# Designs tried in a protein design run: designed miniproteins, single chains, continued (2). Part 18

Each design is a single chain, and the fold is of that chain. pLDDT is the mean over its residues in the fold that is shown.

## One batch from the design tools (miniprotein)

Design m4624
Fold by ESMFold2-Fast:
Structure m4624 (fold): chain A 73 residues (1-73)
Amino acid sequence: MDEEVEKKIKEVEELLKKARELVEKNPDEELEKLLKEAEENFKLSLENGVPLALIYLEKALKLAKEVIEKAKE
């Protein structure tokens, strides 16, 4: 596997873990929906090869960051 893909997988996994923890502490339907979309894109990234894996990883990364940012508000 490409080292860039492996690095992004680890980054997204860590962000999803943080996002799940924040949503559990501060339940919100919009955040839960965004988290579900992030997790689905992460799952698709693991089921597909490059270049689709990178596209799904970037989408999951963006959504996970959005959940974390919104949860701080």
Scores: mean pLDDT 80

Design m4625
Fold by ESMFold2-Fast:
Structure m4625 (fold): chain A 81 residues (1-81)
Amino acid sequence: SLKNASVEELVKAAQANKGGTIELDASDLQLVKNALPAMLELGVTVLIKDVEPSQVKKIADAAGGTVTYDEEKKTTTVSKK
């Protein structure tokens, strides 16, 4: 219930930010795995702080996303292909 509510909140935030960016951190990575396909379909770019590209690439590929890493900011960005 609580975990499902959190996924619903991410999808709702994505719908409010179509074509924009939603920032998350490494603690949200399990939530991101479940919400990412819906967020990408809404045209949202997901920015994850303190996560290496290798931790996200498999999840992003499965969701139809492309991964970009900013070495200076230590951020991984996922957007639709």
Scores: mean pLDDT 76

Design m4626
Fold by ESMFold2-Fast:
Structure m4626 (fold): chain A 73 residues (1-73)
Amino acid sequence: DKLKKAEEYLKKGLEAYDKEDYKTAAEYFEKAVELAPDSPVAAEALRFLAASYLALGKFEEAKKYYEKAEKLE
């Protein structure tokens, strides 16, 4: 089940994000989006992916992923 695995990656990304490990968080959020594109899981993962890239100083990537998240809502 791709959706269930995407939810697990979203959870792992959120755990890394809470620990301020933004690089690891971004990697997990990217995996969640890849497994379940165009889903509510992907929308949430894209928002936190944008936040993670913003925290890493990668402003162009942050903007791109935030815009993708908004299109899913």
Scores: mean pLDDT 86

Design m4627
Fold by ESMFold2-Fast:
Structure m4627 (fold): chain A 93 residues (1-93)
Amino acid sequence: AAEDALEGGREAVRGGMLAMKEGGREALPPAIGGVLSGIGAMFLAEKLGDAVGAGRDAVGGGESAIRAAELAGSEEALELGRRGVELGRRAIE
């Protein structure tokens, strides 16, 4: 559970960062959202052991990364965001 949330947060950060590199200005706000929520998920999982809270932040980060990836036209960033959502949901369940 906590391991899934940590990895989900990592994938959300990677997806958001890739969308920032490949996208224009329109992708920037959701990409930043994905990175910040992904970092939050990693912190909650690693430092606080809060698997449910971390899973929720990984889902939110992954969803933001997906939005950024769509705006950037990045299939790789889209897959990273989707993985963040999947892992975050697994951590909550």
Scores: mean pLDDT 86

Design m4628
Fold by ESMFold2-Fast:
Parts: sequence; C-alpha cells; structure tokens
Structure m4628 (fold): chain A 100 residues (1-100)
Amino acid sequence: SITQSPSSLTVAEGETAVINATSSEDVSMSWWKQKPGEEKELLIYNTSTKAEGVRSRISGSGSGKNYTLTISNLQPEDEATYYAYGIGLNEFGQGTKLTV
C-alpha cells in the first residue's frame, strides 16, 4: 500500500509545500497533480525525474520506502490534489489536497 501525509495542507503563496509518501514495498515512485474535473498530470517519475514542462520549483526525492514531493515558491496554479503512484504495487496513494 501507499500512504500519503498530510491528507490536506494549506500553505501561503511563495512558501514551500512538502508532501510525503511511504510504500509497503520497494517501488519506483511517481507524482501526479489533479485539479477538479481534469485528468491526472504527471510531474515526477522514477522518484526524482521531472516530466517534460514541469517547473524547476517542483522536485521529488526518496530513499528506502520513504518519498517526498517538494513544491517551492507556491503559486495559485499549484492548488490541486497530489497523488503518489508506486510502480511495482501499481496503486495510487490517497492523495494530498494542497490549498494555496
């Protein structure tokens, strides 16, 4: 299973948001952004690799079974639900709702 924390997070514009995920098994972690009514957009794959067009202020990291998505210099456009997806388990975490 994949567990995200926190389930919801409110961070001011210009500040940094940190979202964590833990995996019950060894996985390659990816991170996805979803706005209401839209498809999930890939941000990070292979734990720390940015997808095309993803801004430099967004980064992923992880070691062992612990993974982190960091979004610095938050902008209003970053308001969304963020999902971790573990390749290997082939499941999404519960999501973290980010309010800016």
Scores: mean pLDDT 84

Design m4629
Fold by ESMFold2-Fast:
Structure m4629 (fold): chain A 58 residues (1-58)
Amino acid sequence: SSMLEKAKKSLEVAKKRLEEGDKVGAAVGAHQAYELAKEAGDEELAREAEKIMEEAGF
């Protein structure tokens, strides 16, 4: 998959982890999504990933 596809997948996994109460797993997934989104140039996706990290308490 492209970097953008990987970023979207990592973000969706992070969102599910957050909903399940797995804050550590959510932060790890969101951080990966953030880095991949930045490399892909998707600023909106990067901001969404940052929001998930903040909601996870990181």
Scores: mean pLDDT 84

Design m4630
Fold by ESMFold2-Fast:
Structure m4630 (fold): chain A 88 residues (1-88)
Amino acid sequence: SPTHNTVTMSTRSTMMGYMNNHYSVMSRMMSNMGRVMRRYRRTTNPNVRSSYRTRMSNMNRRMSNYNSSMSGRMNSVSSSMNSTMTSV
């Protein structure tokens, strides 16, 4: 049906947008983490090492929060699609 086709196409476009944005942001975060990790491995100063550990911990938390946010967006889209499909 036209309604079903429209919902499917719109949902697919929205999900692809979220996935592409998620990939882009996560790629940047992972690249930044890799740089900090390389500096951490080369550092012999305990105070500087502690600073890098704190930075890595904060970056991990931000990545986790961003991933959780993405999960929420995908669940919202999935719920909306399911509701539409069950109504007619």
Scores: mean pLDDT 74

Design m4631
Fold by ESMFold2-Fast:
Structure m4631 (fold): chain A 61 residues (1-61)
Amino acid sequence: LIEEIKKLIDEIRKLSGNNRISDEELEKIIEWLEKNLTEEELEDFNKYLKELIKLIEEKKK
């Protein structure tokens, strides 16, 4: 689950052309999520990220 979330955030970063999030910052975000979110909250976040990727792709055509 956490590995999937990491991959989805990386994909969003690449799709948006947004280099605001460094690899180090991405790792810190993932560590925070793992420490602070329940498994259910992580699953909800994973679903949200997948929907976000679809929206970004649709806007790119």
Scores: mean pLDDT 74

Design m4632
Fold by ESMFold2-Fast:
Structure m4632 (fold): chain A 68 residues (1-68)
Amino acid sequence: GPAGQKSGAAAYEAGKAGDYTAAASAGWEAHRVADNPEQQEYGRKAYEAGAAGDAEAAAKYGKLAHEA
């Protein structure tokens, strides 16, 4: 839904900027506000990637959460 898409976009932009901490927070928010399973899963994966310091993977999953 729109809230998860917005948070997914935020995770994508933060990940692209190399800000894996901000990407993790945005990915968790996308997971929390998701109204479909695909968006929920991609938001969680963006969080896990960002928490692991993988900004590139966090950006990838943030974009997928935005598109879900």
Scores: mean pLDDT 88

Design m4633
Fold by ESMFold2-Fast:
Structure m4633 (fold): chain A 62 residues (1-62)
Amino acid sequence: MTLEELAEEYKRKGEEAEKAGDYATAAKYYEQAVILYTVLGGDEALVEELKKKALEALKKAQ
């Protein structure tokens, strides 16, 4: 698995966890996706959207 594939996998797992109501797991996966996309020099808009999703999931997990 490449870093690009891993970033996509974490984004997907975050979205799946969020849909399942597992906000703690969703926040963790979104955070990992943000780190990987940032390292890869990915789309700034995507990185900001994932940061927002991670924060929202973290707030719901509390």
Scores: mean pLDDT 82

Design m4634
Fold by ESMFold2-Fast:
Structure m4634 (fold): chain A 61 residues (1-61)
Amino acid sequence: SDEELERLAEELEREVVRAIILGDRELADKAMARYLPKIEELDPERARELRARVEAALTKI
């Protein structure tokens, strides 16, 4: 569902932002491993877009 997809995307973004603030790449990797497979099952294109955005953000760590 769109609601479930957006909830998962928001949780991923929240955990990635937290990882960046803490400078913790392992925390970011765990968040990606937890949320991206679930997002991909709902919308593979959205998962690809989110992975690219997260990887771009993680270049700052």
Scores: mean pLDDT 84

Design m4635
Fold by ESMFold2-Fast:
Structure m4635 (fold): chain A 78 residues (1-78)
Amino acid sequence: LSVEELVIIGGIGEADSVEDGKKLAEQMAIRAAKLAGFKEEDLKNVEVREFEFNGETYVAAAVLKDGKIVAVALVRVK
């Protein structure tokens, strides 16, 4: 990530499954990008990734513009 780019935090959520977490993270990241004034066309490039940290499962979603992350959301899987 470039420190020259604005990164909007869409929030931290919780979900009961990885699949629900992926859906929630994507929705939260897209909503954050919209609230920050990004265009609908910028919302087409979304990456979602599952990872583990300290024994917990997380899903992160990132909205990208010109190959750089502009909005993110993180969801913990319960």
Scores: mean pLDDT 74

Design m4636
Fold by ESMFold2-Fast:
Structure m4636 (fold): chain A 86 residues (1-86)
Amino acid sequence: TRASVEAGLAATRELAERAIEVAREAGDEKLAERAREALRAAEAAAKGDPATARERIQAELARAGGLLSEAEDLLAEKRRAEEERA
């Protein structure tokens, strides 16, 4: 349904925006760009064929979640490295 597509897009946006913020704090602009691409792909899917939009958005939601986890791991590693240099 349209509501399911909108909910999936909103969830993807939330995860992708968090991934962008965390990746930038970690100093990884490439990871931030990958998160932005996942969001753009989900937005494009939402504007496309409604029959396939939900499936495509679910794939981008999963990708955004994975990118957020990767960004959080990188930020934790950066913080540990900074602590060891202090």
Scores: mean pLDDT 84

Design m4637
Fold by ESMFold2-Fast:
Structure m4637 (fold): chain A 69 residues (1-69)
Amino acid sequence: SMSEARVAARGIVDSPTPEAAREAAKRAVEQGFDPEELIKALEELREKTTDPEKKERAEAAIEAVKEAS
């Protein structure tokens, strides 16, 4: 669900590095999160944040979800 995807996306973006965010995103897909819902939630966070480090982690996570799909 989008609600679950938004919670997962927040945790992914709060990862300490872009690489950690990529790994968290891939694990979320492996655990059964819908890739499209997860990408939408990550894109929402990327657009809302003004923190460049969080933007970078969100972008890395989006790419990882696309690769895992």
Scores: mean pLDDT 85

Design m4638
Fold by ESMFold2-Fast:
Structure m4638 (fold): chain A 84 residues (1-84)
Amino acid sequence: GEEEAERAAKEAEEAGREAEEAEKNGAPAEVIAGYALRAIGSGIQATLEGEKAGIKEEAQKRLIEAGEKLEGIGGKAVRAGGLL
C-alpha cells in the first residue's frame, strides 16, 4: 500500500546515498555494490506497492537512479539478472 511504497522508496533513496558516500570514502567495489543492490531491491518493492498508491512513477525513477549507480561501479552482472 501507500505506506509500504513510501517506506520502500525512502529505503531505496537512502541506500543509493550510502552507495555514493561509500564510493567517495574509497570503500571496496563490493561494499558499494551492496548498497546499490539494496537501493534497487527497495526500488522494485516501492514500484510494486506504488501501483496501488499511485506513486509508481517516482518509485521507477528511484530504481533507475540506483541502477545507474550500480553500473558506474561495475555491477553489470546484477543488471543482466533483470533487477532493473
Scores: mean pLDDT 64

Design m4639
Fold by ESMFold2-Fast:
Structure m4639 (fold): chain A 77 residues (1-77)
Amino acid sequence: AEDILAEAGRQLAPLVSPEVLAKIVATAMRGLEAGLTPEQVREEVEKLLLDAGVDPETSRRAAELVAQAIEEARKKA
């Protein structure tokens, strides 16, 4: 799970600041532990990015990448 989130983090690094990236990873990990769906994690990450002042297009793309990583992590569980 963490390895999949690390790969998603590498894809996100060019799109967001390191501080925002750390918050995204923490949110995704909490969502996995809480049993949230990939769609619920996507919504939480998108909201977090918008609240941090990231533009809507980048926020949607980053949230989608995280949702895909959560889905892949769940397939291995």
Scores: mean pLDDT 76

Design m4640
Fold by ESMFold2-Fast:
Structure m4640 (fold): chain A 79 residues (1-79)
Amino acid sequence: SRVLELLKEEVVLDKEKGIKTSKVMAEIQFAVDKRILEEGRATPEEVEELLKRAKDMYEAGAISKEDYEEFVKLAEKRK
């Protein structure tokens, strides 16, 4: 469950308080990472690191499957 994955990340959810600040933070980080790929400044090693982070964010439920798949396609164009 994506909800359970979000609960496992210590920074992401205080379940009692309903705090989702870390999802917003993850969305901001994803937007920055996507911009780095779009600008074509990432090395192949950096592209792999960005892909790993995007996968972690997707598995945590912080980004949608569509956003993750678009990011993967963008990264493939930069390798």
Scores: mean pLDDT 67

Design m4641
Fold by ESMFold2-Fast:
Structure m4641 (fold): chain A 63 residues (1-63)
Amino acid sequence: SPEEYAKRAYEAAKKGDPEGAANTVRQAALDGDERAAWYAVQAAMDSGHPETGKAAARAALEA
């Protein structure tokens, strides 16, 4: 569900896990879940970890 994808992406971002955040965004996009992908990117960017934000944004661009 969109909520589950958003939660997982946010959790990964808060932990400073760029791979986890990127993978969550990519899967949300593949499932057609734009809302979850959007939340994931924003959470990563707002986490204060530049690498995580960049990874999430890149995953969204690939989708």
Scores: mean pLDDT 75

Design m4642
Fold by ESMFold2-Fast:
Structure m4642 (fold): chain A 92 residues (1-92)
Amino acid sequence: MTREQLDIEAEAALVLMQAALVKRYVEQNKDKIDKETYEKILKLIDEASDLAVRALEGVRRGEITPEQARKMLEEARKKIDEAVKLLDEALK
């Protein structure tokens, strides 16, 4: 395990934690969010989580490069940011 791989593992763990927290908050406020927005938020969170898991597993198995993993994690973070923006708008 290299320092670079450890940094990617830490970033992936943070993304997964953020995705889980957003999902929990969305589920707690389901009655306040319209069905289409609720489904869009969950899809973004699920896609972000899937990207983070694939980046983590791929680097651990040597199947992808650290650079590829970072791009996947950047995409995952953008999806979480979009989910949070949709959630904030839905609750106003």
Scores: mean pLDDT 86

Design m4643
Fold by ESMFold2-Fast:
Structure m4643 (fold): chain A 77 residues (1-77)
Amino acid sequence: SGLSREELVELAREAAEAAKERARELAKAGRTEEAIELLRRAVRELREALEREPELREALEVLLEGAEETIRELEAS
């Protein structure tokens, strides 16, 4: 592929953080359902990436846990 392992992890991290930030903005605007759906899509994409790149499991699982935790926080609001 055109990306190194380190580059793939960094792109995944940046995407996960952007998704969480956007979800928080949506929730603050009263659009909590949209925020949760955005994060559920991010979780699905991270799980797919984990299946394709099992050697990145440690890094991707941390991102997955962060996204799932944010979903739980929003669902509890």
Scores: mean pLDDT 83

Design m4644
Fold by ESMFold2-Fast:
Structure m4644 (fold): chain A 66 residues (1-66)
Amino acid sequence: MNIQKARQALLRGDLRSALEYATKSLEEDPKNPEAIALLHEVYERAKENGDDEIAAEAQKALEKAK
């Protein structure tokens, strides 16, 4: 499951994989609150780590969630 893979990636600090799996989950269900929450967590962690590219991609994914 993409949500479970995103959570596993976050647990090991793999923000790129977490972003990819969370984005796929959101593409399958744009109203999935768990995918939205995971993308917010990826965004916050990316900002904390200074990873501006991942932060920007997470924000873009959140903006298209409709």
Scores: mean pLDDT 80

Design m4645
Fold by ESMFold2-Fast:
Formats: sequence, structure tokens, C-alpha cells
Structure m4645 (fold): chain A 83 residues (1-83)
Amino acid sequence: MLMVTSLITTTDGIGKSYAEELEKLGDKEAAKEVLEFAKKKIDETLDYFDKNDVGTGTLYANKKLKETYDFATGKLNEAKRKK
């Protein structure tokens, strides 16, 4: 349980940190997309744990964390190229 909570918190932190950086670059739309993506991946993780066992849920949470990191990094790199 503690590891899963940590992964969810890390996913939220990634979303917020990258969104703040995107806002500093003037890309408010990309910042919003990153926040919405992170929220969706957190919601998917919580729904998965409600329907599945905790062991497979930790792997699922890790997958959703990576998806959030990859998406946020892609948006930040795109915004930096446009500037």
C-alpha cells in the first residue's frame, strides 16, 4: 500500500512540476494537457486497485508513472523547441 501511494504522489508531482515549467515557457495549453494527463493516469491507477490485487497494482502504477513522465517530457521538449 505505501509503495503505491508513493507512486501516485510521484505521478502527481511530475505533472505539477512539468506544468509549472511549461507555464514559465508561456505554453499554458501544454501545461493544462500535462496536468490532465497526470490526473487521468492517477484515476486509472486508483480504478485498477479497486478492481485488482495490490501486487499487480504496483506494476500498473509504475507503468502509469512512466507514461506520465514520457508525456510530460515530450511536451516540455516541444515547448522548448518552439521558443
Scores: mean pLDDT 80

Design m4647
Fold by ESMFold2-Fast:
Structure m4647 (fold): chain A 60 residues (1-60)
Amino acid sequence: LTEEARRLLSEGGRAFREGDLEKALELYEKAIELAREAGDSLTEQLGRKELELVKEAMEK
């Protein structure tokens, strides 16, 4: 679970860097949910922070 959440975070980061904002958003949202269920507050916080950056990029 925790490893899966971290993998989704990494994939989301890659999608974000490649400009695939929609995919990054989905991957980060899944990572946050899995991290929260696993009790991994660090991964959850990282995911929420990245998600916020993606949403700001999508505003433009």
Scores: mean pLDDT 80

Design m4648
Fold by ESMFold2-Fast:
Structure m4648 (fold): chain A 69 residues (1-69)
Amino acid sequence: MEEDLANMDEVGKEILALLEAGDIVGARLLALERLLKDLKRKPSEEVIEALRRIAEGKITPEEALKLLE
């Protein structure tokens, strides 16, 4: 739903808040969960590549979200 897509900005804010609080693991888990949700909703080569780069340790989940912006 479009409302759910608009709520992605709130997820981004939550990730930043967790990073500022020092909860790096929580922030990355939330970012990864959002990426997996995007993949399930509308699979794209860009999302798949972002997840692959995270799995290879080349980028963090939060960096991948910014690249997909």
Scores: mean pLDDT 69

Design m4649
Fold by ESMFold2-Fast:
Structure m4649 (fold): chain A 70 residues (1-70)
Amino acid sequence: MLEELERRLRSEDPEERKRAAEELVELAKQNPELIPEAARILEDAALRETDPEVRAFLVEKARELKELGE
């Protein structure tokens, strides 16, 4: 599951990248053990993101998960 979401985070479509991030957050909320890994995936995606709006979205989602994990 995580590999599929990571793949979608690299989609050419900005909307698809945001959808993948939202699904990753929901998956981590249902499986708290995945929170550290999901947050790192989102942070890594944000570092590679060239669209400022999508980057801000990914950073926000990563912070949300970090808050939940601790």
Scores: mean pLDDT 82

Design m4650
Fold by ESMFold2-Fast:
Structure m4650 (fold): chain A 58 residues (1-58)
Amino acid sequence: SIYEDLLKRDTGLSDEQLAEIKELIAAGRYEEAIELLKRLGGLSDRQARSALEALAKE
């Protein structure tokens, strides 16, 4: 989706890393998804939560 492309461009996340994050979200493991977004994507806590919310509604 367009949001995933924007997120990858902004963060440098690979398709594989994004797939892992999406799997965590699907499993309800939101805390771990936020941690990966922050660690791998270089996002702040607020940015990571926003990204999780956008990915969850896909």
Scores: mean pLDDT 83

Design m4651
Fold by ESMFold2-Fast:
Structure m4651 (fold): chain A 80 residues (1-80)
Amino acid sequence: MLSPEEQKKLAELLKKVGESLDKIVELVDAGDYEGAIKELEETIEWLKKKIPSLSPRIAAQAQGLIDYLEGVKERLKELL
């Protein structure tokens, strides 16, 4: 099981990603694909900056989130 500290850090990452995805959905619905890509890039950079402070287990989960968001970004670029 994750430690209480690891659980808190994971929850913070998931909350940030969730809030970012909600914003991206709003931007896409408005036709603002460039704004959606910018929000994705800012969230990816935030996650990358967090990785050195995370345990290896949580860092691996953060990397999985980065990989997912990079995939979403590339798909949105195809709509420009």
Scores: mean pLDDT 85

Design m4652
Fold by ESMFold2-Fast:
Structure m4652 (fold): chain A 82 residues (1-82)
Amino acid sequence: MLDEEILRLAEELERLLLEAAEAARAGDLATAREHLARAEEVLEELEELARRTGNELARQLVEQGRGQLELARRILAEAEAE
């Protein structure tokens, strides 16, 4: 079902972004980059689903995911700079 697929993708995205941020803060840059790359792929899939279906839940989760991705990228960039 579409809603289940949207929620599954959003949950996967949230877990990957959380793990990426935690890995970056711990200094595990390789793991952080790997999780971040997978998170970007999941977000792109969720964005495509939102565009095709016009689903409001999917659109809201894309906006939330973009914010979390941006935060994770900043944490990684700060960790890589030191």
Scores: mean pLDDT 85

Design m4653
Fold by ESMFold2-Fast:
Structure m4653 (fold): chain A 76 residues (1-76)
Amino acid sequence: DDAFVAAVQRAAAEAEKRLAEEHPRQYEAYRLVYVEGLSYAEAAERLGISPATVRRLVEEAEERLSELTAELLAAA
């Protein structure tokens, strides 16, 4: 229900905050691709790295966000 959705959103917001603080490069790559809508190639140009490195950083960010969100939701 709406209360559960709100709990998930709070956990996700806290997970993003922790990712940005602890792994800023992973969060920056994630933000460029998912928030700004850039392709891996465009994000790579912006960051001065390879598209393969951007993909790896985004995959690592997604994994960490999922783990953190699940941990925070389970603790709530």
Scores: mean pLDDT 82

Design m4654
Fold by ESMFold2-Fast:
Structure m4654 (fold): chain A 98 residues (1-98)
Amino acid sequence: SAAARRAAAREATLAELKQFGQKKDIEVYKLLREALQALDEGNREKAEEIVNKILDIDVPQQKIDSYLWVLEQERGDTERVKELKELYDKKIAEKKAS
């Protein structure tokens, strides 16, 4: 099932991050998953709040893009991951304009 595939992929990613990633990398990956869940539930306000938390964490955009790619493979849901990427890019642009 999609849920079983997501659970297995999440476990593998978390194991790798624990071995090679910093605490902030694990935190960002978890927040990206929470933002996707909020979007799945139609709660865009919650997703925006979570994205703002991700932006407060000093992680390179290249790593965010890598985690989004992993989540796309994990979920098989290109549309929802693309929606999160567009929201993240919008929030980055707003922060730079401030």
Scores: mean pLDDT 78

Design m4655
Fold by ESMFold2-Fast:
Structure m4655 (fold): chain A 108 residues (1-108)
Amino acid sequence: SKEEIDELLVKAQQYYDNGDYDKAIEYYNKAVELLKKSEDVEDKILALSLLIRTAEIYIEKKDFKKAQEYLDKAFELADEISKVDPETAEEFRNMINQLNQLLQQLQS
């Protein structure tokens, strides 16, 4: 439900603000799994944004392998969204590409 998703996002942000990155990721992942069950494009866009947010947290943790895995998942979801909303999908692909470039620089 929307209320359950909102509660998960609030908890994820609280854990992140307290420096508990592992719990923040856990709660963002729970929200993504619920959103992926929806056929609504807005829910898929929210899931996409949370996959990118999770990748950013992995970059902060210097877990570049997990960051890449989440960016790859985000790219796949952006491809699905592009069939319905190509403009929004392109904006997210540009963001994913910028994070991939950053990730390559951090591993050099």
Scores: mean pLDDT 90

Design m4656
Fold by ESMFold2-Fast:
Structure m4656 (fold): chain A 57 residues (1-57)
Amino acid sequence: MSAEELLARFEAALKAGDYTEAMRLRAEAEATLDEDTAAAFNRRFDAALAEALAAAA
C-alpha cells in the first residue's frame, strides 16, 4: 500500500469516527514507512483527530 493511499484511508477512517481502523493504519504506516515519515503521519493523526472532534461538535 502506498503512503498516499494509506494516508487517504487513514483520513477516511478518522472522518467516519473509526478510530480503531485509524490506529491500525497508523501502526501500518510506522511499520512500512521511514521513521521520519511515520512521525509526520502521527502528527497528521493528531491534527485529523482534532478536526474530526471539531466537526462532531
Scores: mean pLDDT 75

Design m4657
Fold by ESMFold2-Fast:
Structure m4657 (fold): chain A 74 residues (1-74)
Amino acid sequence: SLLIQAVGYELLGLAHVEDGDLKGAAEAYTEAARLYLEVEGHEEEALKLAQKALELDPDNKEAKEVLEEAKEKL
């Protein structure tokens, strides 16, 4: 299930934050957001996670890409 995978990446992101790995957390949250965008009705979750990823790593190009995709689908 894409939703189970997305939740898995959210938990991975949280683990990276707890370890102080903000770039790793941003990557994990970006993957979670991308997976949520594949599931209809989860665009708001994707937007929030992509925003959080960019707060942690402002230079993350994939997070910026996913953020724009989520905005277009809302």
Scores: mean pLDDT 86

Design m4658
Fold by ESMFold2-Fast:
Structure m4658 (fold): chain A 78 residues (1-78)
Amino acid sequence: EPEELIKKAEEVKKKAQELADQAQSRGLTHASDLANKAIEYAEKAIEAAKKGDVETARNYLQLAEDYVKAAQALIDGA
């Protein structure tokens, strides 16, 4: 379970980085900020999972996923 959480958080982090790069290149400051928040929470999820704190890791992963969705929506709407 912790290894699956780390894998999912790494995938979310990669997606968030792609969105941050896309938003930055297009001058979409708010979308870039949300994507950077997704990266931050994905990193926190990875660290919590590495420590065996599965519940905290799931909570941070959910926040990272929510920020990815928010950033994607702003990019799609621009």
Scores: mean pLDDT 87

Design m4659
Fold by ESMFold2-Fast:
Structure m4659 (fold): chain A 71 residues (1-71)
Amino acid sequence: GIEELIEALKSPDPEVRRLAALALGFSKDKRAIEPLAEALKDPDPRVRRAAEQALRGIGGEEAERALAEVR
């Protein structure tokens, strides 16, 4: 479920973190916004891009605030 995907964002494997971010974006679940905001700071640029795409996909004021913090 969503909680397992949020935990996967903390994986030591950047490919797992990237896939988790994309899956959270497809969920459209606002519980993902804070974890995805942290993923915007990820050392792997592919994970950061996935988190940005996920937040844009979820949308809304809270997601836009998270995106603004790194723009």
Scores: mean pLDDT 83

Design m4660
Fold by ESMFold2-Fast:
Structure m4660 (fold): chain A 64 residues (1-64)
Amino acid sequence: DAALQRALEHLQKGIEYYKKGDYEKAIKHFEEARQAAEADTASPNLGASVARRAKELIEEVKKK
């Protein structure tokens, strides 16, 4: 599924920005990952899991 692949790519980019200390870009990519995962209608259970993980990462970055 293209939406799920896009979500995973944004999660990876968000993690790289988080490691660099660029929290604003990390949050932006995690939010895009959440939106892409929620748009995944072909694998709804997997999409929901990815969306939940992206949301958790956004909250973790916001604690900084």
Scores: mean pLDDT 78

